# Designed miniproteins, single chains, continued (4), part 88

Each design is a single chain, and the fold is of that chain. pLDDT is the mean over its residues in the fold that is shown.

## One batch from the design tools (miniprotein)

Design m15043
Fold by ESMFold2-Fast:
Structure m15043 (fold): chain A 99 residues (1-99)
Amino acid sequence: EAEKALEEAKKQLEENIRKANPEWSDEEVKEELEKIIEKEKEELVKNAENIPKEVEAGAEVTEEARKLLEEAAKNALKDPEKALALLYRARKLELEAAR
């Protein structure tokens, strides 16, 4: 589930990069995608303690999304990739709840 949310987010980012840079090669688009994902992992690690606080300050969070954010924060230092996947899953649930 969390991995699927991350793959879906990567696909959307890739499409957005291509739309913004139609002259770029597939290799350049993939390099930029990897750079963005790496930066998000780095920011997640730096802000692990603040992940639950940022969500509470900005938006109404479902109980399920809150649990995913707590799990993401706990995994940020040990497994940033898993933490990022959990964060994207939580964001997807919040987007659905906001409808």
Scores: mean pLDDT 71

Design m15044
Fold by ESMFold2-Fast:
Structure m15044 (fold): chain A 117 residues (1-117)
Amino acid sequence: SEVEELVKKIKELVKEDQELVDKAREAIEQQDVETARQLVDEDQERVKEITELLKKAIELEPDNQLLRNILAGVEADQQLLDDARQALEQQDLETARKILEELQQRLDGIQKILDSI
């Protein structure tokens, strides 16, 4: 179905998002602020694409509460990415690391919900 195809693309993008967060965390451990910022910026573009695909899936299945819950989670993750970007701009690596650790746990949760669809 169209929704199955959208969910498949969302799963692939969430996996890419997880990989970008892991790389950003590694860059912070290396104190490579510029690389961490670039990876967070790339992650923000992935989250935007995920949000657009989720909205399309919800339009096709408006009664699907799991898709709505995933969208709410992804929108909260966008706020965390904005906060991480701000922390990196201020060179607050401890705050950026904590935010990205929280984001990784949240993305693992989103992936588990997606796997239940």
Scores: mean pLDDT 89

Design m15045
Fold by ESMFold2-Fast:
Formats: sequence, C-alpha cells, structure tokens
Structure m15045 (fold): chain A 90 residues (1-90)
Amino acid sequence: SMEELKEKYKELQERIKEILEEVGEILEENPEKRKELAPLAQEVRDLLLEADELAYEAVKNQDEDLLEKAEKLLEEAERKLEEMKERAKE
C-alpha cells in the first residue's frame, strides 16, 4: 500500500541519517586517518544519495522494485561503513 511505502521510506531516511552521523563520527575521532578514509566515506555518501533518490521515486511512483533497489544500496553503504570502522582501528 502507499501508506506502507511511505513508512518504509521514512525508516530508510532514518537509517541514512544514522549512517551519515556514524561516518562523520569516525572521521572526527580519527583526524590522522581522514585522508585515508575519505574515498570510502565518499563511496558511502554516494550510495546513500542514490538510495534516497530511488526510495523517493519508489514512493512517488508506487514502485516496490525501486524501494528494493534502494534497500540493497543502503545495505552496501552499511558494508562500506563497517569497512571504515575496521580501517579506523588499524
């Protein structure tokens, strides 16, 4: 339903916000590694931007396939965030 799509979009936006906050926190807590981590941080941001755009189009067009694609991009962003966390520990 449209209401379920809107709720999933809202949940996806909250997850995007949380990932962006974690990226910022990692970079702030590891200033000496900012240059090394910057390309991975940019990959996360690019994936989140694409996920947000697809999720918005999913709600606008009532297209569940676009929402599924947005979720997969978000999962990839979460994997890249975990890679950032691991590299920050090195």
Scores: mean pLDDT 88

Design m15046
Fold by ESMFold2-Fast:
Structure m15046 (fold): chain A 83 residues (1-83)
Amino acid sequence: MVIDASASDEELRKAFEEVARETLENGKATLFVRYRTESERERVKRIAQEVAKEMGVVAEFRDEGTVMRVTFRSYEAFLKAQE
């Protein structure tokens, strides 16, 4: 699912909390966030990092042009991926 970075802080937090919950159940979850400005990108990254810290998951960011791929991984899944 793709969310727009123009969403409120509360809406972004809720979306990332859902991604974090799915991550804790499945080890990994991804959300695509559409952004238009560097300010929107930094705001999304900040909120995602805050939620990841609170929920005990690892946040990874990849810029795909005007869309940012935000991937959450559980610490267990992250450690297994390192081999």
Scores: mean pLDDT 80

Design m15047
Fold by ESMFold2-Fast:
Structure m15047 (fold): chain A 67 residues (1-67)
Amino acid sequence: MREEVLRLAMKAAKAALEGNTEEAIKYVDRLAEVSGLRDLAERAKKAIEDGNVEEFIQLLAEIVRRA
């Protein structure tokens, strides 16, 4: 579980840094399914939709820490 969570978080972060918001959101949705941390995942999706990559990365790190 944790290894898959880390892998998905890294892919989401890479997509966000590359400006690929749609791909980042797809990885966050999968991350929510695997981790069960849906509230944090919804906050991460809102952050990236608002263009706040820094907050998005911080929320991904929090999901990894809690999973």
Scores: mean pLDDT 84

Design m15048
Fold by ESMFold2-Fast:
Structure m15048 (fold): chain A 81 residues (1-81)
Amino acid sequence: MEEVERLADAVIQAAKTAVDLGMSEEAARGLQRVADEVIERMRKLAEELKKKNPTLGERAIEAVDRAQKAVDEALEKAKAR
């Protein structure tokens, strides 16, 4: 649980920092590729946690979804420049 939330927060912060720094679309796509690998690992951990504890697993999945949304929003903002 804590590991998934910590990774999600790190991904969200990286995405927001990319937007704030005015990263190019190419740089944002690079960030998205790296983030997608981390998000995939987090999603697998969240699904395994859900099998053992459904409530904590659902919270972990929500954290993963928030991280994915932040990355997607960062890429869209980079494209809009």
Scores: mean pLDDT 78

Design m15049
Fold by ESMFold2-Fast:
Parts: structure tokens; sequence; C-alpha cells
Structure m15049 (fold): chain A 80 residues (1-80)
């Protein structure tokens, strides 16, 4: 998958998951302990979907500089 294509797909993924992330953040602000399992499940889903797009998350959650750059570009474009 080309870098441009990866960025576009990541932007689509972020747009899809953004409303849920926002709802989870609001819930966590109200009751962090009760929302912890839902947040962990959301992060696991996010990670799995990123891996399908070719973003490799290494041991201990470390990602490569190249993958980090792709994520940063996606975030910047999402703000537009």
Amino acid sequence: MEKKEKIEKIIELIKELEPRARELQAAADADPEATRPAILAFLEEWRARLEKLGINIGPNGVISEEDAEILEEAEKKLEE
C-alpha cells in the first residue's frame, strides 16, 4: 500500500472512530474506573485496524518513525 493511500485510509478510520472516542473520553471524565474496560477494548480495536492498514505496532506499543510520520500526517489532514 502506498504512503498516500495509507494516510487516506487512516483518516477514514479516524473519522469513523472519532465520535466513539469522544463519547468514551466524556464517559471516562465522568467515571474513569467504570469506563476503563471499554477504553481498553477500543484501543485494541484501533490497534487491530491500524495493523490491517499496514501500521505495525511493535513490542511495548512502539511504532516505527515511518509509521509515526504517517499517523501525524493523517492527524494534520483530519484537522482540515
Scores: mean pLDDT 75

Design m15050
Fold by ESMFold2-Fast:
Structure m15050 (fold): chain A 91 residues (1-91)
Amino acid sequence: LIERAIEKARKGKDAAKAGDGKEAVEYLEEAIKLAEEARKVANPEAQPYLQEAIDLLRQGKEAAKAGDFKRAALLAEGAIRLLERAREIEE
């Protein structure tokens, strides 16, 4: 689940960098759903990182909807780093 959330967040970031607002929103929304599913089954140590990643992905989605693609890409990048940290803890 976390690895799939990272994949979708990366695609959302790349779409935002390309100016593809619709695709950025769709990928970030998929990443949010996967990260929420991961949080439900994650160990307690990983849960804070997953929650912070979800919050950044939600902000990134709203930025992409508003056409602020630079902000959307930056927020998605922050979320990816948090998801990677959560994955390390789960390993």
Scores: mean pLDDT 86

Design m15051
Fold by ESMFold2-Fast:
Structure m15051 (fold): chain A 82 residues (1-82)
Amino acid sequence: DTDQLRQQGDRYLQLGDDYLRQGDYQTAISYYGLSGSLYYQAGDYLSASRTFDRLSDLLDSLGYHDLSDRLRRLSDQLRRLG
């Protein structure tokens, strides 16, 4: 059910935001990744793109520049599909 996948994606996105605000970057990365994956599985490419943009920005801020760039390219592709 795509609606259940999207709702789970929303929950994990909120958890990612919550942990980011607390400074728990590793947990925030995990939840953003799970959220983006669930949106992608639901066919919600716009939400997946936005979530992967947030994850990319966080990774870049932590010095993971190559991974950030790869994820940003994925986000751009998903945005074109939505």
Scores: mean pLDDT 90

Design m15052
Fold by ESMFold2-Fast:
Structure m15052 (fold): chain A 56 residues (1-56)
Amino acid sequence: MEELKKRNEIYSDAAHRARKRIEEVRKKLAGKPDLEIRFEMTRVAVEEAEEAIKKL
């Protein structure tokens, strides 16, 4: 039963971290081409997802 709470926390935390990192990428790369920004945002999202799964 504790497992469901742990999973929810891990997923929730990962989602919040991903959103913050994506916002930071947007700010940092504001002058860069759209494709570059989108690629970096995707990389960050995938990285956070992998780390979350690893913790499960």
Scores: mean pLDDT 78

Design m15053
Fold by ESMFold2-Fast:
Structure m15053 (fold): chain A 82 residues (1-82)
Amino acid sequence: DKQKKIEEMEKLVKEIEKSTDPAKIRENLRKMVELAKELGVDENLARQALYAGERYADQGNFEEVAKIAKDLLEVAKKVAEK
């Protein structure tokens, strides 16, 4: 069910937005990337999002990680509609 995977990604975005723990943020971002790939998001785009997000999380730039997570969710929603 594509809708259930989108709902799971939406929950992960909210958890990333609430967290200040880099390890927890990275774990949730990795889960989002796997769900996005399952929904048909381009693997290179998903890999780029993971790489950038993990680097920002390690730097303590949690606002940029949240932005990456939200952008990935929007791409996944568009791909799932097709």
Scores: mean pLDDT 85

Design m15054
Fold by ESMFold2-Fast:
Structure m15054 (fold): chain A 83 residues (1-83)
Amino acid sequence: MSGEVARGVVEGLAHILRAVAKIAGRNKPGEAKAEVEELLRIADAMLAAAPEAAALAEKLGLSNREALRLGAELAREAVEAAK
């Protein structure tokens, strides 16, 4: 269960970032290009890391609240790694 929470948080945030990127790209194709590409890179990194977040939450026996925090922390690390 905790692994599903961690994965769900990471994947949910990734899909929100992808949606924001697509909307921004549609409304401001030239002006938002760099920002759109950055958001898509971050989203892709989060999606790639989601299985690892799930495995870690299960391995550590995390509560759903702790798994939520792990998912949020991983999202922050994905943003940092994309710089």
Scores: mean pLDDT 76

Design m15055
Fold by ESMFold2-Fast:
Structure m15055 (fold): chain A 82 residues (1-82)
Amino acid sequence: MLMSLEELQARLREVGEQDLSEEEKAEKVFEIYKEFLEQAVAAGKISKEDADAFVEAMRAALEDPSQQPAAAAQGKKVLEAL
């Protein structure tokens, strides 16, 4: 079944409440978004190109914090399409 936006937000909140390092939380958040995006593409709700761009932006932001604004902009574009 497709992960709803409410389920996505619940999983993201759960990661935030866990007793983990910020690095571990960021990695878990990345995996949750990746799973959500794969399901959204499979359902035809977003293009593969937009999903791939967001995944790439998130990966870049994990390696370089200066890329966070670009990742946020791609995320907003993807979520607004849903």
Scores: mean pLDDT 75

Design m15056
Fold by ESMFold2-Fast:
Structure m15056 (fold): chain A 62 residues (1-62)
Amino acid sequence: MRDEVDRYVADVRRAAEALRRRGIFRPSQLSDEEAREIARELGVSVQTVRDAARLLEQESAG
């Protein structure tokens, strides 16, 4: 479980960087098709990409 969590955190960070490069800063700006494309390019899950978008929205609110 811990090794999977560490990998997940790294994947979320990579997905967040990809989203920022695309000008996506919240889940409402991310389509299902874009999430699948980014997930495929980075080798992460679609859920990881969606989690990254939520993280960016939270950072933007602080």
Scores: mean pLDDT 79

Design m15057
Fold by ESMFold2-Fast:
Structure m15057 (fold): chain A 100 residues (1-100)
Amino acid sequence: MSREERVKEALRLAEEAAKYLYLEAARKGLIDDPEIQAKLKEIGELLKKAEEALKNGDYDTAEKYIKEAFKLMKELAEKISEEALKYVERVEKEIEEILK
C-alpha cells in the first residue's frame, strides 16, 4: 500500500469513528448537549483539514490532524460511554498499524 493509500484509509476509518460517536451521542440523548455539539464540530473541522492536507499531498499534516481528531474523539467518547471509548481506542490502534 502506498503512503497516499494508507493515509486515505486512515482518514476513512477516522470519519467512520466520528460518525459512530455522533450516532451514539444521539442514541444516548446527548446530541443537544452544547459541550458534545462543540466537540463533534471540532472533530469534523480537524477531519476536513486532514482531507485538504491529503488532497495537497501533505501526508504528515494529514496524519497530524487525524491524531488530533482522535484525542478529541476519546474525550467525547468518555462522556458518552465506556463502550464508545473502547471502540475509538480500537480504531486508533488500527490506524496506527496502517500508518506504520
Scores: mean pLDDT 89

Design m15058
Fold by ESMFold2-Fast:
Structure m15058 (fold): chain A 89 residues (1-89)
Amino acid sequence: MILNIHYPRSDSISAGEAPIIESRDLTSLSDGTEITSLTGPEPFRAQLRDIEPSADGGRRARLEILEGTLHDEDIIQIDDQTFEIRFIR
């Protein structure tokens, strides 16, 4: 599954950032849902915030990064779903 991040300035996002994300496959409805990185051995913590329905029938949210860094093409897990990150410019 693919998760699009609206972050036109860089191919990496660090702690303190809260970019807008969208995916047609995202089913999570809960603010504070924890996100795990599957591609990095570094400590990574992030949470979903402000989850809303998307025009494509999926969800839009804020991905609040609390610790670590996300890169383009990283693989993350949200609940029981696995997403490949894509940065949209």
Scores: mean pLDDT 76

Design m15059
Fold by ESMFold2-Fast:
Structure m15059 (fold): chain A 89 residues (1-89)
Amino acid sequence: TNNERIVRIAEDLLREMERAARAGDLESAARKARELAALTVNLVSRGDKEAVRRLLPLLERAIRIMEEAGLDETAAHLREVRELALEYL
């Protein structure tokens, strides 16, 4: 797996998430957060430990963005995915 490419995708999702949240586009912010969650679950399923480790701090930042935006259900989903990733590592 190309870990740098995966991290770049995750970083781009985070930037789009932050921009959407700041603009009050909560639907787009939540969608980008779910895309990051799906990417993390896929990496766990593929057994890519190094990519999962590199995504953990990005997932933690996404949780904070969702919490600050009041997207509590999406934040809870991201926490579940983070726990899955930690159990896998």
Scores: mean pLDDT 87

Design m15060
Fold by ESMFold2-Fast:
Structure m15060 (fold): chain A 120 residues (1-120)
Amino acid sequence: MDELQEKLGKVIEESEENKESWEELILKLHEVQIDYLREKKAKSKNPETKEALERAIALEEEAIEKIREGEDPIEVEERVIKKLREMLEEAKKKNDKETAELLDFLLLIEERILDALERA
């Protein structure tokens, strides 16, 4: 969890130093999240958590594609958040604590990214 926050913070600092566009920044943030999710999937022993991580990776990959196609990053981020919330409710109904805790953390990160985009 701390490792993802540190990596995201570094990407933001580097983007600000290089005066990159908000679009370039958000694409890099999604790429960092995909790498983190792939690492977590490789380390997880829970099949339900692995499935949820695979779905989360697919959402992040779709987000990158849609932003590159010219969709509004804010609207794309709102759709990712909505789908992650649906996945969290499914995990809670299944009493899958590992998946629920992971999705709750990912939602916190996505909501912070959305807040940053809306303030830009």
Scores: mean pLDDT 80

Design m15061
Fold by ESMFold2-Fast:
Structure m15061 (fold): chain A 59 residues (1-59)
Amino acid sequence: TALKIKILNTIISIVKSNNINLSTAISQAAAALGISLATIYKLFGSKNALATAAVNLAI
């Protein structure tokens, strides 16, 4: 819950601050938070769920 929101907000902040694509921002957010991509995917249920959440945030 709170961690998912923190991950998504970190991704958005990286995209806005660095003007980079969402895929790169996800990797940078994982590194910045000290969390593996596998852990992030588990929190969202799957890599597809994370991709869907990220796309929804772009709207």
Scores: mean pLDDT 73

Design m15062
Fold by ESMFold2-Fast:
Structure m15062 (fold): chain A 65 residues (1-65)
Amino acid sequence: SVVELAAIHELTRDFGVSEEDARRVLDLLRQGDLDGAIELLKSHGVSEEEARRIAEGMKAALDAL
């Protein structure tokens, strides 16, 4: 979907997340594993506050579809 492609592009371009890990973040969010998505983002150097905002924003966008 457009939302998924936008999320992957944001994670890869702005945070240096690999495409595989970006897709893993989206997969975790689809499974309802918000904590897992936050931890994966933090492993790439994203702060906890920023990771939470990103994960919650992406989850809300996915749930709106």
Scores: mean pLDDT 80

Design m15063
Fold by ESMFold2-Fast:
Structure m15063 (fold): chain A 80 residues (1-80)
Amino acid sequence: SELIERSVEIVKEGLELQGKGELAEEEGKKVAEYLSTLSEEEQRRVLLMLETLLEADKALKAGNEEEARAIIEEGRARLA
């Protein structure tokens, strides 16, 4: 599934961003297994959450707290 593949890529990128790259492969497998039990609609919601969190983390690392807040607020609106 493209949704599962994209979610796994985001989880791996997020772990690498946090200095936990050595956990990326194992955690990626666990995430893929879990997501395979979800409906396509649930997989889309998880992907949106992961994309939102990764973008916010990148903004925070760049020192842009206002941008991080805007990203989270927009993500919440899309999930509602």
Scores: mean pLDDT 84

Design m15064
Fold by ESMFold2-Fast:
Structure m15064 (fold): chain A 92 residues (1-92)
Amino acid sequence: DDKLEEIKAKVIEIAHKYGLTDDEGAKILAESLKEALEKLGIKVEDIDISTNAGAGKAIYEALKKISELSEEEQEKALKEAEKIVEEKVKAA
């Protein structure tokens, strides 16, 4: 799906920008995407992100949710996710 691949590319860019390229970074990314979607009133499935597989699944499900939004809502979700990532990285 071209839209899912576009959203995935943007999220990968955020991950690289903040150095979220390892298992711990995947957890931060998963949490940030979930919090961003919840802030927009979009319910996301509770997935155990304590494992690498769980974090990957949580990221994928969040990417699917974002890909189903309007382009304006997608931009809002991605901007909110980046802000949350920045806050979590700064706190660590």
Scores: mean pLDDT 81

Design m15065
Fold by ESMFold2-Fast:
Structure m15065 (fold): chain A 68 residues (1-68)
Amino acid sequence: SEAAREIVEEAKKLIEEIKAKGLSREEFAEEFRERLAKEFLPKLLKLSEEDAQEAVNEIFKIANDILK
C-alpha cells in the first residue's frame, strides 16, 4: 500500500541518517531500535494489519542488509 510505502521510505531515510554517523553495529542497532519504537510504532499502529506487516517486513529487510 501507499501508506506502508511512505513509512518504509521514512525508515530508509532514518537508516541512512544513522549510517552516516559512522556508528558501530551495536550503536547502530540501539539507536535504530529506539527511534523505530518511538517514531514508527505509533504510525504502524494506525495502519491495517496487512499494511503494518508489509512495512515492518521491508524495514527489517533494509536494516538487516546494512547490519551484515
Scores: mean pLDDT 79

Design m15066
Fold by ESMFold2-Fast:
Structure m15066 (fold): chain A 68 residues (1-68)
Amino acid sequence: SEKEKLEKKREELLAEIQRLLDEARALYAAYQAGRISRAEFDARMARLQAEIERLGKELLELHKKIEA
């Protein structure tokens, strides 16, 4: 059904967001350990933030369709 397809997409988006959050935690740990520069940390963290925000918007749109 269409609802099952939307629910599967929601689960995939949530899994992707979780993966990006795990990457952000690992990136922060690497920065604290002195393994990466501040410039690299800032650039990579900004990229992760932008991707999470994009996926969050997609999740909100899917939620509206599931609740309709």
Scores: mean pLDDT 86

Design m15067
Fold by ESMFold2-Fast:
Structure m15067 (fold): chain A 100 residues (1-100)
Amino acid sequence: SEEIEKIIEKIVELLREMGFPEEVIEKIRELLKKIAEALLNGDLESAKKYQDELTKLIQEALTERRNKAKTLEELKELQEKAGKIVEELDKFYEELLKER
């Protein structure tokens, strides 16, 4: 799906802006693609496993970025971008529901 690919690209750009390592960004991109493929094929078990891996990766990387923040302004920017990622993930699942 072109729309799903656009949403994934938007998430990837937000992660890059937040200073996530490229190896983590690529693993997140791959997990999002695997979640999409599993859900479109009705494989809920695989989708749940990939979603758990995705959540863990995002939480671990976000915690590391937060620990490296040295100012209140940096913490605020990190939280604002984290909120945008949550919004894009919601759009990702909404688009998958429309394509089922």
Scores: mean pLDDT 87

Design m15068
Fold by ESMFold2-Fast:
Structure m15068 (fold): chain A 91 residues (1-91)
Amino acid sequence: HMEELEQVKKDIEEMRKRVDEAISRLRAAGAAHPERAPTLDSLVEQARDAFEQAEKRALETGKEGYEKAKQTMDGIIRALDAVVAAVEAAA
């Protein structure tokens, strides 16, 4: 169903934007705190890999797979938001 697929794509795009914003903030904080940069870089890479895999699985398995992948993606976004808040407070 085109309408369902369009909604899934839209939700993923919105999540992608939130992750990209969080990564940008982490990158800025890493520049301000070079001693933390390797740890932040590792976290960014792990988050991007997990997000890409969840997106791929969601698109391959359809709506049921998307519901499970969405929970994983939401978890990643919440974790990144928490790290961004902590780093911004320290920056």
Scores: mean pLDDT 72

Design m15069
Fold by ESMFold2-Fast:
Structure m15069 (fold): chain A 70 residues (1-70)
Amino acid sequence: APPRVFRLKTLGEADNAAAYAKAHPDDPSDLGVLGRYALKAVEEIRKDPSKAEEYLQKANDEAVAALRAR
């Protein structure tokens, strides 16, 4: 099967993924990688909530790119 990557759909999912990455900073899993990008997205959304969807999409795209570069 092709590699499965988790996707952030809401700010709540991004907060949960970010919390997971804070608790497990060295986790090499897809969730750990996605969570580290979710941390950055959550910070940007707090500065400009009107762009939440754009920042969530950027985090998803950056996580996929990082996982493909393995």
Scores: mean pLDDT 75

Design m15070
Fold by ESMFold2-Fast:
Structure m15070 (fold): chain A 55 residues (1-55)
Amino acid sequence: SMAFERAAAEAARAAARGDSAAAKRYSQLMVEKGAHLGVEAAARRVAEAAVRALS
């Protein structure tokens, strides 16, 4: 669970500073960790929305 929360926090921090590449990398990691927790679909939607907001 900590790995998922850490990836989500890093993705949000990267997005806040406008770092699209870092936001995309951490969002992908969040989705991978979310799959192990059974929340992959929700994690994917959040990740896609965050990356799109930076584009």
Scores: mean pLDDT 74

Design m15071
Fold by ESMFold2-Fast:
Structure m15071 (fold): chain A 86 residues (1-86)
Amino acid sequence: MPSAAEVEEIIRSNLEAIREAAVAKPSEEVLELARRVVEAIRAGRPEEAVALLAERSEEAARVFASLSEEERRALALYIEKRLEVY
């Protein structure tokens, strides 16, 4: 099973790659997807977050599905902090 550190690395790398691809900022599509994932986690609907992530990356969805409730909340906070810059 992937460790919490491996999950953090995958998420961080994906977000960094998305930012690097956008010279100015990530596309509105990517920002909207990130917001929806955060909303699903906050609403206590991890299945919805898994489905949203699966649209872009099966690996990200698989990793997210393996996270504990606490790790999912930490992920939501991490994504929210990244969204604050746009």
Scores: mean pLDDT 68

Design m15072
Fold by ESMFold2-Fast:
Structure m15072 (fold): chain A 56 residues (1-56)
Amino acid sequence: SERLEKAVEELLKIFRDSAGIEPDEDVVRKAVEEVFAKDPNATLEQIAIAVARALQ
């Protein structure tokens, strides 16, 4: 899905540029998919929180 790919790309950029980490793309993708499965209208902020928890 184009929306899924854009969310993954944007989150990877945010974590690299803002947090100075290079997260595992597969972990990010899985977390984005899980968030969209529960709430298709989830904001980028909500997805970022879920990804941060998954990277713990």
Scores: mean pLDDT 78

Design m15073
Fold by ESMFold2-Fast:
Structure m15073 (fold): chain A 96 residues (1-96)
Amino acid sequence: LEEVDKIIEKLKKEKVPQEIIDQVQAFKDSLAQVQALDDKLATTDLDPAQLRQLVQQITAAKLRAIGSLIDIELIGKKEGLDLSEEIKKLEEIIKK
């Protein structure tokens, strides 16, 4: 999450549109939710129904993070900004 904060600060310094910064923040919020749910999965003895629900919640949070990445790319393209390096860094974070 600290790596996402560094990207947000860089984008603020470069004065990119607030809409892009808002999408990076949404990505960060979705990743924080994934981490909280993964911690619950690792530390809790769950029955099959609880496990299914938790996995569905994790999947939904990951899809929201991916959606934010797509929005960053589309808004960046519309504004004439090359955000490929920033998007690549965010994709690296979601893979771990």
Scores: mean pLDDT 81

Design m15074
Fold by ESMFold2-Fast:
Structure m15074 (fold): chain A 74 residues (1-74)
Amino acid sequence: GNPSILELLFSASSVQEAEQKIVQALATKKPSHRELGGIIYLPNESLKEPVSQVVKKKAEEAGLKVGKIQVIVP
């Protein structure tokens, strides 16, 4: 992968679970990381907006840009 991207790859059933998984991923942040990218799986469309807002907030707090993040609802 690209060493400047901190990759998210998880599924979550709620905004709270998504936030916990984002925080866990950010704990692995290295000085080379410049942006968040990856794939998030959610059970319904109503969670896309709140989860995207959490991603943006947590990225900003960590000093990272929001890169290419795919939010997928099956």
Scores: mean pLDDT 86

Design m15075
Fold by ESMFold2-Fast:
Structure m15075 (fold): chain A 85 residues (1-85)
Amino acid sequence: MEELAKKALELAVDPKARELLEKAIKEMLENKNDVKKLEEISVKLLRELNEIYNSLTDPEVKAQLREAISLFLEFSDLLIKEAKS
């Protein structure tokens, strides 16, 4: 697992957010050569994580999830860049 993906999972304190991130990362790695599929997985996950984020009231947990999302996006961008190369 890439260090970015590992760090994102560690920062996803919410169990549902962590489960969704882990599943999405696994699915992306299984489809690492399919740019369209990688983009579809990323968009779906971002919608699901945004719903969780909006349900959270603790500002510290929200901040950690935002950082996890940022690291996931960096991981996703690197995979998509590699797939396009």
Scores: mean pLDDT 84

Design m15076
Fold by ESMFold2-Fast:
Structure m15076 (fold): chain A 65 residues (1-65)
Amino acid sequence: GDAATAAASRDAGLAAAKAGDGAGAYVGWHESKLAGGTDEDIRANAEAAAEAGDEAAQRTGLSLL
C-alpha cells in the first residue's frame, strides 16, 4: 500500500463529508482503503465528519467498512 495516497484520499473523503457530499466521502474513503488505508483510520475520519454534524456522511463512511 501507499500510505501517502491512503492519507490524501482519506483527507479528501473527510473534506467531502464536511461539505455534505456523502458520495464524495465514500469515494475518498474507498480509494484510501484500496491504497492500503486501515479500516480504523477511515472509521476515525467518519467519526470526525459526524462530530461536524453530518450523520449521513458517517453512515456512508461506515458502510465502506
Scores: mean pLDDT 77

Design m15077
Fold by ESMFold2-Fast:
Structure m15077 (fold): chain A 65 residues (1-65)
Amino acid sequence: SPMDEYDKLLEEMQKLFEEETDPQVRAQIGLAVTTAEDTRIRYGYEAGTRTLQEGLDRVKALRAQ
């Protein structure tokens, strides 16, 4: 379900936050999660999942640099 997909992605982001030692990357993860949560509350799980996935992709790109 859209809720289950969102929850799995949120758990992945929360795990990354716990494992990350760079405070700038941690701040970006926190911002991505907060933005996705606001989007989910306002526009539903499908919109929240897209926003969270975009945030995760950005974090992965940052960590690859």
Scores: mean pLDDT 86

